Designed miniproteins, single chains, continued (5). Designs and how they scored, part 33

Each design is a single chain, and the fold is of that chain. pLDDT is the mean over its residues in the fold that is shown.

## One batch from the design tools (miniprotein)

Design m17121
Fold by ESMFold2-Fast:
Structure m17121 (fold): chain A 92 residues (1-92)
Amino acid sequence: APSPLEQARLLTVLGILLAGAEFNLELAEKYLKQGKLELAEEYLRNAEEDIELAKEILKKLPAEDQAKYQPKIDELEKRYEELKKELEEKLK
């Protein structure tokens, strides 16, 4: 298990990554609705990177923190997949 100081650092980074993913998904949705597909794709890519990094940080945390934050990661990943499908449909 990580030390209390390491856990605090990992939780801080996780919080930043989750907030970043949410922000990037909101911008991707905004640009998709505006028909700005290149910008939407860029923000979706940024969200995917934040989600993937958050998953890696979560693996380093104790099981109790994994249980607490896994639902938020699952929510963000679902939103990412939905927006990515919408982007792909608009590119057809």
Scores: mean pLDDT 90

Design m17122
Fold by ESMFold2-Fast:
Structure m17122 (fold): chain A 89 residues (1-89)
Amino acid sequence: SMEKLLKELEEEAKKLLAEIKSDKERGRVAAEAAYKGLTEIHKASEEEILARIERARKHAEKALEEGSEKEKEIAKGVLEFIEEKLKEL
């Protein structure tokens, strides 16, 4: 089932994140995993993808302004991934 596949991907993402020492790289990998789930598993429309990206961008921008040093580095990784994907859409 799709639900089982999503759960397996979430567990794989958790393992990958645990091995990543850089907070920025952790943010990038987390954003990539979420994007793959949205596009490859849910097969979301371009409008839904763009809405989800915009929400994630706003959360990351807020973390850059208000977050801890660790949260700011994670947010930078998320924003770098978002910028790359917006150029492809």
Scores: mean pLDDT 77

Design m17123
Fold by ESMFold2-Fast:
Structure m17123 (fold): chain A 78 residues (1-78)
Amino acid sequence: MEEKLKKAEERIKEGRRLIIEGEATEGLGRMYGSSLKLDPSLREEGERRTEEGERRGRELREEGERLIKEAEEEIKKL
């Protein structure tokens, strides 16, 4: 029982780490993209950088949320 709880807690920690990383990735992408957009000649590059950061950040957050949900379901069965 205790070993299963420890594994579930580790998955929750990993999920939370991925969510934080995803949020940071999205924020950094938006910030960098916005900085590039200050130059009209770099506007399209800025848009791509923002979109890439948002996509990667969303993927990481979704994976982290899935890991947390699965681990919470395991804990509820304990």
Scores: mean pLDDT 83

Design m17124
Fold by ESMFold2-Fast:
Structure m17124 (fold): chain A 58 residues (1-58)
Amino acid sequence: GPLARVAARLLRENPALSLDEFIEKLKEAGAPDEVIEYLKKHAKNPLDALRILVELEQ
């Protein structure tokens, strides 16, 4: 989906992003607050957050 595609690009362009920095970039890209809250609660790292986004976008 659109957010997962943006997330994958962000990680390719800057693989050293922390989870917090990654989530802030997703927020800038227009991710809904509910998705951001879910990622902060359940994601352990940026790759895990990407996996969650893929599942949420189906």
Scores: mean pLDDT 82

Design m17125
Fold by ESMFold2-Fast:
Structure m17125 (fold): chain A 87 residues (1-87)
Amino acid sequence: SGTSFDEAQLERLKALLEEEKEALKKEIEKLKDNKNPEDQEILKLLEEYLERLERFLEAVRAGDLETALEIVREMLEEQRKRFLEEL
């Protein structure tokens, strides 16, 4: 019960995170071919998101819940800040 994961559920979560990481890498590679400033700004944001996603995945793989939660908090705070700055 509760928020506990068995090994199969944890492996499923890791697989989903790896799929998201690979999807982000594909979008980053597409944008690297663009030379306009707007696409370069989007590229930078995606690369920063990929770095955080990789750190989160590593923490999940290590069973480091405190680090994983800290990374999620950082990501949520930055997304909220960016949303508010666009208003």
Scores: mean pLDDT 75

Design m17126
Fold by ESMFold2-Fast:
Structure m17126 (fold): chain A 74 residues (1-74)
Amino acid sequence: MPSVNEIGREMRARVEALLAAGAPLEEIMAVVREYTTRMAELLVQQGLLTPAQGEALVAHEVRLAREEVERRLA
């Protein structure tokens, strides 16, 4: 299974590619949400996070990513 670091690296590469291609905000954010959810699910499956902590991680990371993407598209 991919590590959290590998998932994070894939997410960043995909987001940078979409930004370079001029993709709309919601398409970029869908990718962020997908990868962040996979990271949280992996950590919960491994017993490193509770389901509630996994949900909090997704909410936090998606919020930070939206702020960064909106700034770069402005």
Scores: mean pLDDT 83

Design m17127
Fold by ESMFold2-Fast:
Structure m17127 (fold): chain A 75 residues (1-75)
Amino acid sequence: RQAYVDELVALAEEYFELRLEDALAKDPERARQVAALFKANARALAEADLAAVTDPEAVEEDIREAREKLEELRK
């Protein structure tokens, strides 16, 4: 279970890192502040979502979909 939380948080952090690089070019100070807040909240949200899930396969599916969206952002 904790492994799923860690993976979701890692995906959220990676997603934010990709967006952060673009945002840093426009407004570096604000982008860093927003990224820090998002990362702090991402873990709490991931843990809340997983606490509500009763089907491990559904969690794995959600992680796969999140990873696919990250690949789309990388382009």
Scores: mean pLDDT 60

Design m17128
Fold by ESMFold2-Fast:
Structure m17128 (fold): chain A 65 residues (1-65)
Amino acid sequence: MSAEEAGRAAAEAARAGDWEGAARAGLQHNKSGPESGSRAGRIAAELAGEEAGNAAGTMGNVLGG
């Protein structure tokens, strides 16, 4: 999954109030290495706002390492 696809999926989940789904979308972007969760979080923030970015980035980094 690309960073843009992960960020888009995270933004969509966040809009529905599904913060767990947003975090999962961030974790699925692990092809690019250790910054994948943070990159997905930043894209989610751009698409759905800072709260979505924080949820995706924080949970992605905690769960994905």
Scores: mean pLDDT 58

Design m17129
Fold by ESMFold2-Fast:
Structure m17129 (fold): chain A 66 residues (1-66)
Amino acid sequence: GSTEAGREAALEGVRKGQEALNAGKSFDEAKRIAGEAALETARRYVAEGKADQSVVDSAEEGLKSL
């Protein structure tokens, strides 16, 4: 569902952001990578019919606010 998809998108964003920091990326770059990973995960869930468009809209707004 959308709640699960939103949670998974957030977790994937945190995971990718942490990977970027561990790879020596700046905090600003890691934040952008995290936002992009969250958005990609949200889009995948919507494409698979597992979440509604609001999960993507939330992820896009989050990335735009960085």
Scores: mean pLDDT 80

Design m17130
Fold by ESMFold2-Fast:
Structure m17130 (fold): chain A 85 residues (1-85)
Amino acid sequence: MEEVEKLLEEFEQKGEEALKEIEKAIKDGDMKKVTQIKEDFQRYGNEVLRRIKEIAEDEELLSKAGERISQLMLDFEKKVKELLS
């Protein structure tokens, strides 16, 4: 439980840091860097899901953690679109 919670907290923190870097890249006109940061965050999310699947013995815990990561990834994409508007 604590290990899964820590992974989710780290993923959420990583997303906030990535959004700040994307905002800076947009201001700098570096759209290639924006794309790279988005791809890196998506890969990280997939890696976190893989790790949770390895440690979660409870199907309900796995399902809830997977939903949370999917939600955080969708929220990240929405915030990036807002920054590009």
Scores: mean pLDDT 81

Design m17131
Fold by ESMFold2-Fast:
Structure m17131 (fold): chain A 75 residues (1-75)
Amino acid sequence: SELQELVAQFGELVRRFMEEASKLDDEKRKQFLKKVADLIFEASRAVADRDMEALREVIKQLEKLVEEARKLVES
């Protein structure tokens, strides 16, 4: 189902985020982990409500967060 596909996509993005975050210093990693925790909470709410529009928005925010973490690793 579309919901299952979005949940799988979110999970894969969390894995990518954790890989990038592992390369950051402790202080930056802590800040990014707080942000991803907030997004996990929002995703959980969207899944519970079967709100696929909200889940897509959270996925977009997580994609941006992964890119921000990646750029910090490269700097």
Scores: mean pLDDT 86

Design m17132
Fold by ESMFold2-Fast:
Structure m17132 (fold): chain A 88 residues (1-88)
Amino acid sequence: MSKVERSLYRFVDRLVEQSKATPEEAEILRRLVDVVVALSQGDFERAREILRELLERFPHVKPEHLVGSLIFLATLIGVPEEEVLSLF
């Protein structure tokens, strides 16, 4: 795992602690990091599985609400936007 990937997980953990995020919001954010990390490793099938599980677990969360966050996290670690969009 690269230093950038580790920094992304640490950034999300700090954001969760400082922003008083709910347990649900914290889990969603960590799962989104898992998706973009899988994409950065070329594991496209794993990325799709994580995203599908996330959407099934949180049916009140709309896919369009996750796209922006996924693209933002992906750009931080150098994953192309097209790879994120291919998951939908």
Scores: mean pLDDT 75

Design m17133
Fold by ESMFold2-Fast:
Structure m17133 (fold): chain A 93 residues (1-93)
Amino acid sequence: SDIEKIKKIIEELRKKDPNADPDERIMKALIEVFGEEKIEEMLSSDEGLKELLRLIYEIMGLEDEIEEILKAVEPKFEELKKYFKEILEKIKK
């Protein structure tokens, strides 16, 4: 399971650096499993952002609430895409 693999990577990263930004940790795990190109593709459209957010919320154990959360954050999609792109750029350094 990709989700189980991502969760395992997040746990290992958390143990190595417990003071690291949790969002950076999630992004690093996603890049390791799916690759940087796929994550960049997801951040290039609203449909891609929804796919990324579904993955993140499933990892967080919020799978039953995903559709409600997506509706609530839809007005912030441009801000969220910018936020995740900034995290991705920071990780590349």
Scores: mean pLDDT 82

Design m17134
Fold by ESMFold2-Fast:
Structure m17134 (fold): chain A 79 residues (1-79)
Amino acid sequence: SAAAAEEAARQKRLERKYQITKQVFEDLLATENDPWIQEQLSRLNEAWATKSPDEVEATLRRILSEQTARLEAQAAARG
């Protein structure tokens, strides 16, 4: 059904986002000693372990929002 196809597509998109975000954060953690990255990686892995698409999606959105805020704070010299 269309609904089943949409859910499968959502799962596939979330899996890609999870894998990319995890890889980026693991690479950053290997080169940087940033406790924020370590915390987000742990939270992302925990969300993925629940196998809940809603929890994974909410966690990814939160990480993006917090990352954006951190980048804006670092650029705040422009204010």
Scores: mean pLDDT 80

Design m17135
Fold by ESMFold2-Fast:
Structure m17135 (fold): chain A 59 residues (1-59)
Amino acid sequence: SVEEALRRAQEVLERHPELPDVDTLLQKYVEAKRAGNQDKAQEWLDFAMAAVLKEQLEG
């Protein structure tokens, strides 16, 4: 659900306040998907969502 995705994003942001930009994180997600590494792809996607959340909270 959207609520679960937002909770994961908040947890990532709390643990990693200095995130790369969204584009860099999405590129890592695409690379992991192409490599067939679903666990890494989900991890990068959660980081990308955290970066989006950070921009919205700080903007």
Scores: mean pLDDT 81

Design m17136
Fold by ESMFold2-Fast:
Structure m17136 (fold): chain A 69 residues (1-69)
Amino acid sequence: KDKEILEEILKLAREILKPKEEEIKELNEKLATTEDPEEQIRLGMEHTKIMMEAVNEAIELYKKKREEE
């Protein structure tokens, strides 16, 4: 049931990211338009952090829901 677990985690991650959708869009636009390598690295790291935090939070929420059964 790895697929089922992954789908639940991804669904939770999307819910976590909903309030940050505009922020993520702005980061993606800045990444697409900036020519400064240092700024590209900084923005890329910020984007990755947001995504990783959402996935980690989704995993923790999934564990919590399983505990509740």
Scores: mean pLDDT 78

Design m17137
Fold by ESMFold2-Fast:
Structure m17137 (fold): chain A 91 residues (1-91)
Amino acid sequence: MKEDLDAAVANKEELLKRVEELVKKAVEAAASDPEAKKKVEELGKETLEALKKALEAAEAGDYETAKKYFELAEEKAKEMGKVVQEALEAA
């Protein structure tokens, strides 16, 4: 059981790396608009920080805190997606 949880944590680290790459691509997509790029960078940082806290809480078995930070990460990611979409439509 503990080994299964450790494997899940290892998979979560891979997920975090994939999200970091997604944020990088979002910043590149908004690069034509300097103001949108700055907003995407800030929202991307907040999304990653919230996701890291959620993963740390889940690893510690604090599922209530993990859920709270996963919800925050989702909210920030949605805001980032809207900024990217608006920048692409304006270009």
Scores: mean pLDDT 76

Design m17138
Fold by ESMFold2-Fast:
Structure m17138 (fold): chain A 55 residues (1-55)
Amino acid sequence: SEILEESEAFIKLVIAAAKAGASDDFITRLVEKMTELRNQGKSIEEIVAEAEKLL
């Protein structure tokens, strides 16, 4: 399922941010940005690349 693959990638990014010492507010903004890019029709790969720029 594409939804499951997308969710797995996003969860891994959130875990990476938490391990890097990101605040709850930062994690919320990260999720908001990923959701925004998803709504724009970006691929999982593009969303991951943009999210990593915020770390």
Scores: mean pLDDT 77

Design m17139
Fold by ESMFold2-Fast:
Structure m17139 (fold): chain A 109 residues (1-109)
Amino acid sequence: NMDKQLDKLISSLPDDVQNQINRFIKVIQSGDVRRLRHNDMMILDVIMMISKGNPRSHVVATLRRMAPKLNDKDIDNVINVFKIILKKYPDAVQRMYDAYRAQYARNRR
């Protein structure tokens, strides 16, 4: 019952953060890498940090740079949301991340 848990956690977050996460989920569901905005790319980077087992302190620091008004409880809730997104959409997250990173590598000078 990950859907009910995800909805409850998202609804506990500030409205601007809820909007960003809901937009990100729609982009991931679309599979269209061209729809990724800067905030969506940063969310992908954070989810992949969690997936790779990066230290919690590094994940927290990255989230605070993205949303400096987040308190500790909001950060915990965002991390739990991202863990559920990764568990619910592992293939979609991985494909979008790989496509985004490949596009970045090809366009480098």
Scores: mean pLDDT 84

Design m17140
Fold by ESMFold2-Fast:
Structure m17140 (fold): chain A 92 residues (1-92)
Amino acid sequence: MPMAKPVTVSITFTREGDTIVVHITVTVDEGTKVKVEVSATTSSGKPVRFEVEIRERKLPEPAKPGDKASVTTETTIDGERVTASATATVVE
C-alpha cells in the first residue's frame, strides 16, 4: 500500500462517442476544502469533458492549507493522443 497522503489526485479516461471524458478523483481528509484545476489536450482537437469527484475520508494525517497534489497522464484512445493534468490544492 502506498504511503498515505493528505491529498491525492488520480486521472482516468473514458470515451463517450467522439468525446474524451477525463475523470478526476480527488481524495482528501474529512472536512478539507480544495481547489481543483484541470486541463487537457487532444492530438486532433476532439472535444474533452471533465468529471471531478471529491472523496472525503478520515485519514491518519489532516491536510493543511497549501498542501497540493498534481498528476499529469498521457494516453492514446482509439488513435487519439490525450494529455490531461489535474492539481488539487488545500485552501482551508
Scores: mean pLDDT 76

Design m17141
Fold by ESMFold2-Fast:
Structure m17141 (fold): chain A 89 residues (1-89)
Amino acid sequence: MKLSEEEVRALAEEAIALGREAIEELRKALEESEDEELKKELEEMIERLERLIEATRRAVEAGDLEAAERHALSLLLESAVALAIIKSL
């Protein structure tokens, strides 16, 4: 069951919004942390989320719906994991 173009675009928009929220919360955690190893992990998570946001956006702009769906789902999962980690701190 393949998502329609409109459903993929809606999924991508939601994923990008959640990813941006996760990056904001990660940046706050990074500013408040004194643990150098945790800071490195937070910076790596921010970089990974920024790459997924760009990949999702580019796939949507290119009309590559299969790539857009895959990147959006990865972005949703990675963003949810990042937010869960921050909430546990």
Scores: mean pLDDT 85

Design m17142
Fold by ESMFold2-Fast:
Structure m17142 (fold): chain A 55 residues (1-55)
Amino acid sequence: MWSEEEMEAFLNSLPLSEEEKARLREMSKGDREKFGIALAALLSDRAEELAAHLA
């Protein structure tokens, strides 16, 4: 799993609102499984945009 610094850098690299980032930070602390599910759902919804961004 990522360090806290790596997690923060990753979340900041994504086109997320501060509210979405805060929610993901809280999930990553308390429940790794919930964090993974929430992140996967968000990335799925933005898959085309993120693929273009990373290309």
Scores: mean pLDDT 69

Design m17143
Fold by ESMFold2-Fast:
Structure m17143 (fold): chain A 69 residues (1-69)
Amino acid sequence: DLDAHIQALFAKGTPEDIKEAAEKGDTEEVKKLASKVPGVDDKQAEELAELMKKGAKPEDIAKKVAELG
C-alpha cells in the first residue's frame, strides 16, 4: 500500500527527523534517513553527509532532502 509506505517514511524519513539527526551531528543517521526518502539515491544521500561534514546547517540539509523527494 503506497499510503502506508508514505506514512512510514513520514514517521522515520521526514525532513524533520533528518534535521534532528543533523543537529546531533550524526552523519550516518542522516545518510540512512535520506536514503529512505523516495527520489533520494545513494549518491545524493552521500552528498548530504558531505554537506554536514563541511558545516552545513541542519535546516539546509532538511531542505535539500525535501527538494530531492
Scores: mean pLDDT 70

Design m17144
Fold by ESMFold2-Fast:
Structure m17144 (fold): chain A 61 residues (1-61)
Amino acid sequence: MSELERRIEAELPNLSPEDAAKVRELWAEYQALKAAGAPQDERNAVAIRIAKVIEEGKDKL
């Protein structure tokens, strides 16, 4: 399991339903890019957005 996948699993229960839904949407996008063999920089851009949604969601608490 990737570091990003582990972080998502750990943090999803701590997010609002809205932020959790956004993380799931971005994770699906990340998985689609990975399956398509997209460049690492493109995949990393989505991973950064996932991390930011998690961080911003936690700031609301």
Scores: mean pLDDT 79

Design m17145
Fold by ESMFold2-Fast:
Structure m17145 (fold): chain A 95 residues (1-95)
Amino acid sequence: MVERARELLERIREEIEELEELVEEAEARGRQELAEWLRRQIERFRRELAELEEQLEQAVASGDEELLEEAVREAEELLGLAGIVLALAKKELAK
């Protein structure tokens, strides 16, 4: 569970980095509205990631399996949402 949670957090970081690259591409192509929207999504994901990292540390320190399972679930949800945003951004840039 701890290893799974850490792997999920790392994947979320990777998707955030890819979103940051898409912001640069959107700006370079004059897609300012898309770039601003992506920056707002990135800011949200960074906040939620920081909260999840804190929650995971608390779960590990306390040995609370229920908190650990909750952290994994929330990480899976955030990863899924980031993936959807990434797919939408790529679709918009392909136009």
Scores: mean pLDDT 87

Design m17146
Fold by ESMFold2-Fast:
Structure m17146 (fold): chain A 95 residues (1-95)
Amino acid sequence: MSPIQQLILENTNLVGVYIDTVLHRMPFEEAKERAISTVERAIEVLRKMNAPEEVIEKFEELLKKIKEAKTSDELIDVTLEAATLVTDIVQELEK
């Protein structure tokens, strides 16, 4: 799988966590763990792509915010920010 295809897959996973959390389909702790694992995999893909350090730092900051999230609202906000950032990167790279 190409790095771009892997980022698209991780973005789909992040959007899934966002939707399931918003619709109360998943317990907070399970959603948080899924978000952590997905962002960690996205960071690994970005490093393999030699993405700019500033981009990797933004994802590391988002990962820290997810780990510190105490409410579903905080998790929703950070997960949406992470998914949006992945989408922007993928769109820019596919131009």
Scores: mean pLDDT 80

Design m17147
Fold by ESMFold2-Fast:
Structure m17147 (fold): chain A 59 residues (1-59)
Amino acid sequence: MELEKKKNEIFAEITDKLMEELRKLRSDPSLTLEEYRSRIAELQNKAMKEYKDKLKELE
């Protein structure tokens, strides 16, 4: 149960960070639509990698 709580906390932290970064991208008028899509994909991939890395720390 304790490990499950830590996993959920890590997921929530990474998800919150990703959502905040996505909000900043949406409010950035300097980005083109193509650049915006590219940056979204990069942020999602980075978040997924960070989540996996953090899970490995627990094991």
Scores: mean pLDDT 79

Design m17148
Fold by ESMFold2-Fast:
Structure m17148 (fold): chain A 59 residues (1-59)
Amino acid sequence: MEEEKKKKEKEELRERIRKTLDRVPDNRAASGAGSVPDEKARKEAIETVLKVEEEREKE
């Protein structure tokens, strides 16, 4: 039961972060705007934020 709630929260957080990143293409996210944006870098950033958030809430 708790796992389902956490999974949903994680997915929602992921979506929110993704939406925010997509909406605000600021300098922090566009290091190589001239080149094809690395999907891996984006995924890693999202995962890092998610990890920090989860750890923060757990603590």
Scores: mean pLDDT 62

Design m17149
Fold by ESMFold2-Fast:
Structure m17149 (fold): chain A 89 residues (1-89)
Amino acid sequence: EPSFAEIAERFSRALVLLSTGDPARIPEARALMEEVLKFLEKNYPDEKELIERLKAIFDRAVAAGRATPEEVREMADIFLEIEKKRKEK
C-alpha cells in the first residue's frame, strides 16, 4: 500500500500534467489521479463528500483538456483538507 506522502506526490504530478494542456499527458494524469482517489476512498471513507468533489473537478478539467489555475487550487485545497483530517486521527 502506498504511503500518504507517495499519494501526495502522485496527486501533485497529476495536477502538473493536467495543467499542460497537452492531450498526450491526459492518460498519465488520469492513471495517477485514479490511484489517488482509490487510496482516499479506501482509507478515508468518512471524507466521501470531499473525495467526490475532487473527482468532479478533475473530471471537468479532463473533459476541457486542461485544468485552469483556479481548478488546480481548488483540487489542492481539497487534498490538503483531507490530509488535515488524517493528522487529526
Scores: mean pLDDT 84

Design m17150
Fold by ESMFold2-Fast:
Formats: structure tokens, C-alpha cells, sequence
Structure m17150 (fold): chain A 65 residues (1-65)
């Protein structure tokens, strides 16, 4: 498995909380690129760590919301 540093794991969880907040508020869900920027990561790094932490890619998670 991919080893995710604790700081990056916290950033992934903050992104999940932001997705839940936007969904609950009826706001447009952000793109994968915007989520990566919120996490302070490149898109490839964000996608890799997001999948390691959540078991799903960011695209798959957004599609299931």
C-alpha cells in the first residue's frame, strides 16, 4: 500500500469535510484540480494519497455523491 504521511492524511480528511459541507449547502462540487489545490498538492499526488486514505479516487467519490 501507499504510505501517507500524517500531515497529508489530515489534508485529505479536510478535503472530505469540505466536500460534505458543499454538498449539504447545495453548492457546486469542486473539480479534482480544485480539491488538489485545497489539499496543497499536485493532482497526481492528491489522487494517489486520496485513494490510499479513502479507498476511492477523488473522481469516484464525487460521482457517488
Amino acid sequence: GVKVPEENRKRILAVENELIRRLAAGEALPSVRELAEIAGMSVPTFTRYYKAVTGKSPREMIAEM
Scores: mean pLDDT 82

Design m17151
Fold by ESMFold2-Fast:
Structure m17151 (fold): chain A 94 residues (1-94)
Amino acid sequence: MKPSSEEVVEQFKKGVEQYEALLKAETDPADREALRAIAVHEVREMAAEIEDIATLEKLLALAKERYEKETDPEIKEMLGEIIKVLEEKIEEKK
């Protein structure tokens, strides 16, 4: 069953919030790097399954909004990589 645009957006928000919480709780630098890599990979996999450019642009807008508000440099770097992934997928589908 294809998820609705609203369901995809909510899953994205929850996923980002979960990885932000995990990163803030993790003290090991190697595990933190792994968590960031996994988060970016999951966004890339999710974006590959999204056929609707408008949904991808909505996810990009949300990622950019979180990036501007974030003060943690490691989480901000993760959000920056997520932004690049979403921008690349939008360009691939144009």
Scores: mean pLDDT 81

Design m17152
Fold by ESMFold2-Fast:
Structure m17152 (fold): chain A 95 residues (1-95)
Amino acid sequence: AYFDEELARVEKRYPQLAEVLRAIRAGDLETAKKLAVELLKNTPDHLKLDVISAILGAALFYRGPKAANELKEFLIKELPEYKDVIELAAKRLGI
C-alpha cells in the first residue's frame, strides 16, 4: 500500500537504509537498532525526518506497535539530540 511505496522510494535513494529495513523485516530488532543508530549518525539533518519515518514505519508495518515503540525509545536514548525529530516521526505514525 502507500507505506510500502514510500519505503521503496527511500531505499532506492539511500542504500544503507535497506540494511536497517531488512533487519526489521527479519524480526532482528537488535541488528536493526545498531544499524539505525549508525545510519542516523551519518544522515544529513534535512533527511533525518524521512529516514526515521521510514525506520519507525517499517517497524510498525512489519512488526507492530510494540516493536515500533521499542525502536523509538532506543533511538531517543542513543540519539537524545534528535529526540524532537524522532518524536515528530512517531507522532505522524500514531506511535
Scores: mean pLDDT 83

Design m17153
Fold by ESMFold2-Fast:
Structure m17153 (fold): chain A 65 residues (1-65)
Amino acid sequence: EDEELIRSALRLARGFVENGNYDQAARVLSALLRRFPDSELAREGVQELIDSVENPEHKEYLRRS
């Protein structure tokens, strides 16, 4: 199910962010948006995750995905 896959990918990316692994987080988010380009759930989930990052440099790095 696409929704379950999207939520799982977002949870994985959040785990990478919490671990300070922004490179892996960016790759997961990039792959998610590539696979589901028309999904509002994916776009909103990615935006919410990026918005939760307080460090401006890390936030910008993720936004580039």
Scores: mean pLDDT 80

Design m17154
Fold by ESMFold2-Fast:
Structure m17154 (fold): chain A 55 residues (1-55)
Amino acid sequence: SVAERIAQYQALLRDVEEQAAKEIEASDPAKAAEIRERLDRDRRAVEAAIAEIRR
């Protein structure tokens, strides 16, 4: 269902955010900035995927 697909993407984003948070904690400021940029791209990609599912 649409709701199930959206929930899967939301769960994926939560996992990505959790992993990014751990990497940021273990990284220097420059690496942390790169990880945050990657997270922003991943978040936008998930939001775009959800929007496409909603049509």
Scores: mean pLDDT 84

Design m17155
Fold by ESMFold2-Fast:
Structure m17155 (fold): chain A 81 residues (1-81)
Amino acid sequence: SARKEEIIRRAREALREAREYIETLELSEEERERIERELARVEEAIRAIEAAESEAELREAVERFLREGRRLGELIVEIEK
């Protein structure tokens, strides 16, 4: 499962970069809580990728990761306006 390992590595790196970027933002307590909730959903999606035992499960977990990542990105754009 070199493919699965590579996906996990890239997903973790993307999450780390997102966290580093978020640390540079001036956020209200409410905005920080909203971002932390979405970060938690992204972390759950990465755990689902790690737990996937079949190609179908891996595909579904990756789709969830991409969906939650998009939501996080949209939230950051909204807050930065």
Scores: mean pLDDT 87

Design m17156
Fold by ESMFold2-Fast:
Parts: structure tokens; C-alpha cells; sequence
Structure m17156 (fold): chain A 71 residues (1-71)
């Protein structure tokens, strides 16, 4: 399992699953490409792209960009 964080946004990856946690809410994201996951949290769109070589991720939450780093 890998954990990525940006402020109050936590993303957990375990194999083919990714879970986003934010403000006490969580949802499972669906894999659409080898390193890309999408989903919705509280009706807002979530898109995350993982760079496994650099142990980073970039994403959008309701159109707002953010960057995650491996803990």
C-alpha cells in the first residue's frame, strides 16, 4: 500500500484500487489508464495521475489542481 498526501487530501493505493479521503469522506477511484484514476467525491470530480518513478501524483478535485507526495 502507498499513501500520498496534500494537506487534508489523502490517497491510498493498493494494487488496482485507489481510495481518496478528504474532510471525513472517502470514495474508491476507478482505474482508467495504467497510472490514472477517476471518480467522484460528494458529487465533485476527482482525477489523479500517478508518477510511480518519482513517487508523486498530480490531480484535480472539482477542477482545482493539487500535487500529492508519497509519505
Amino acid sequence: MRIYRYNDIIVEIDGDEAIINYNGESTRLGRVDENRFIGRLNGKAVIIEFDLENQTASGYFDGEPFELRLE
Scores: mean pLDDT 74

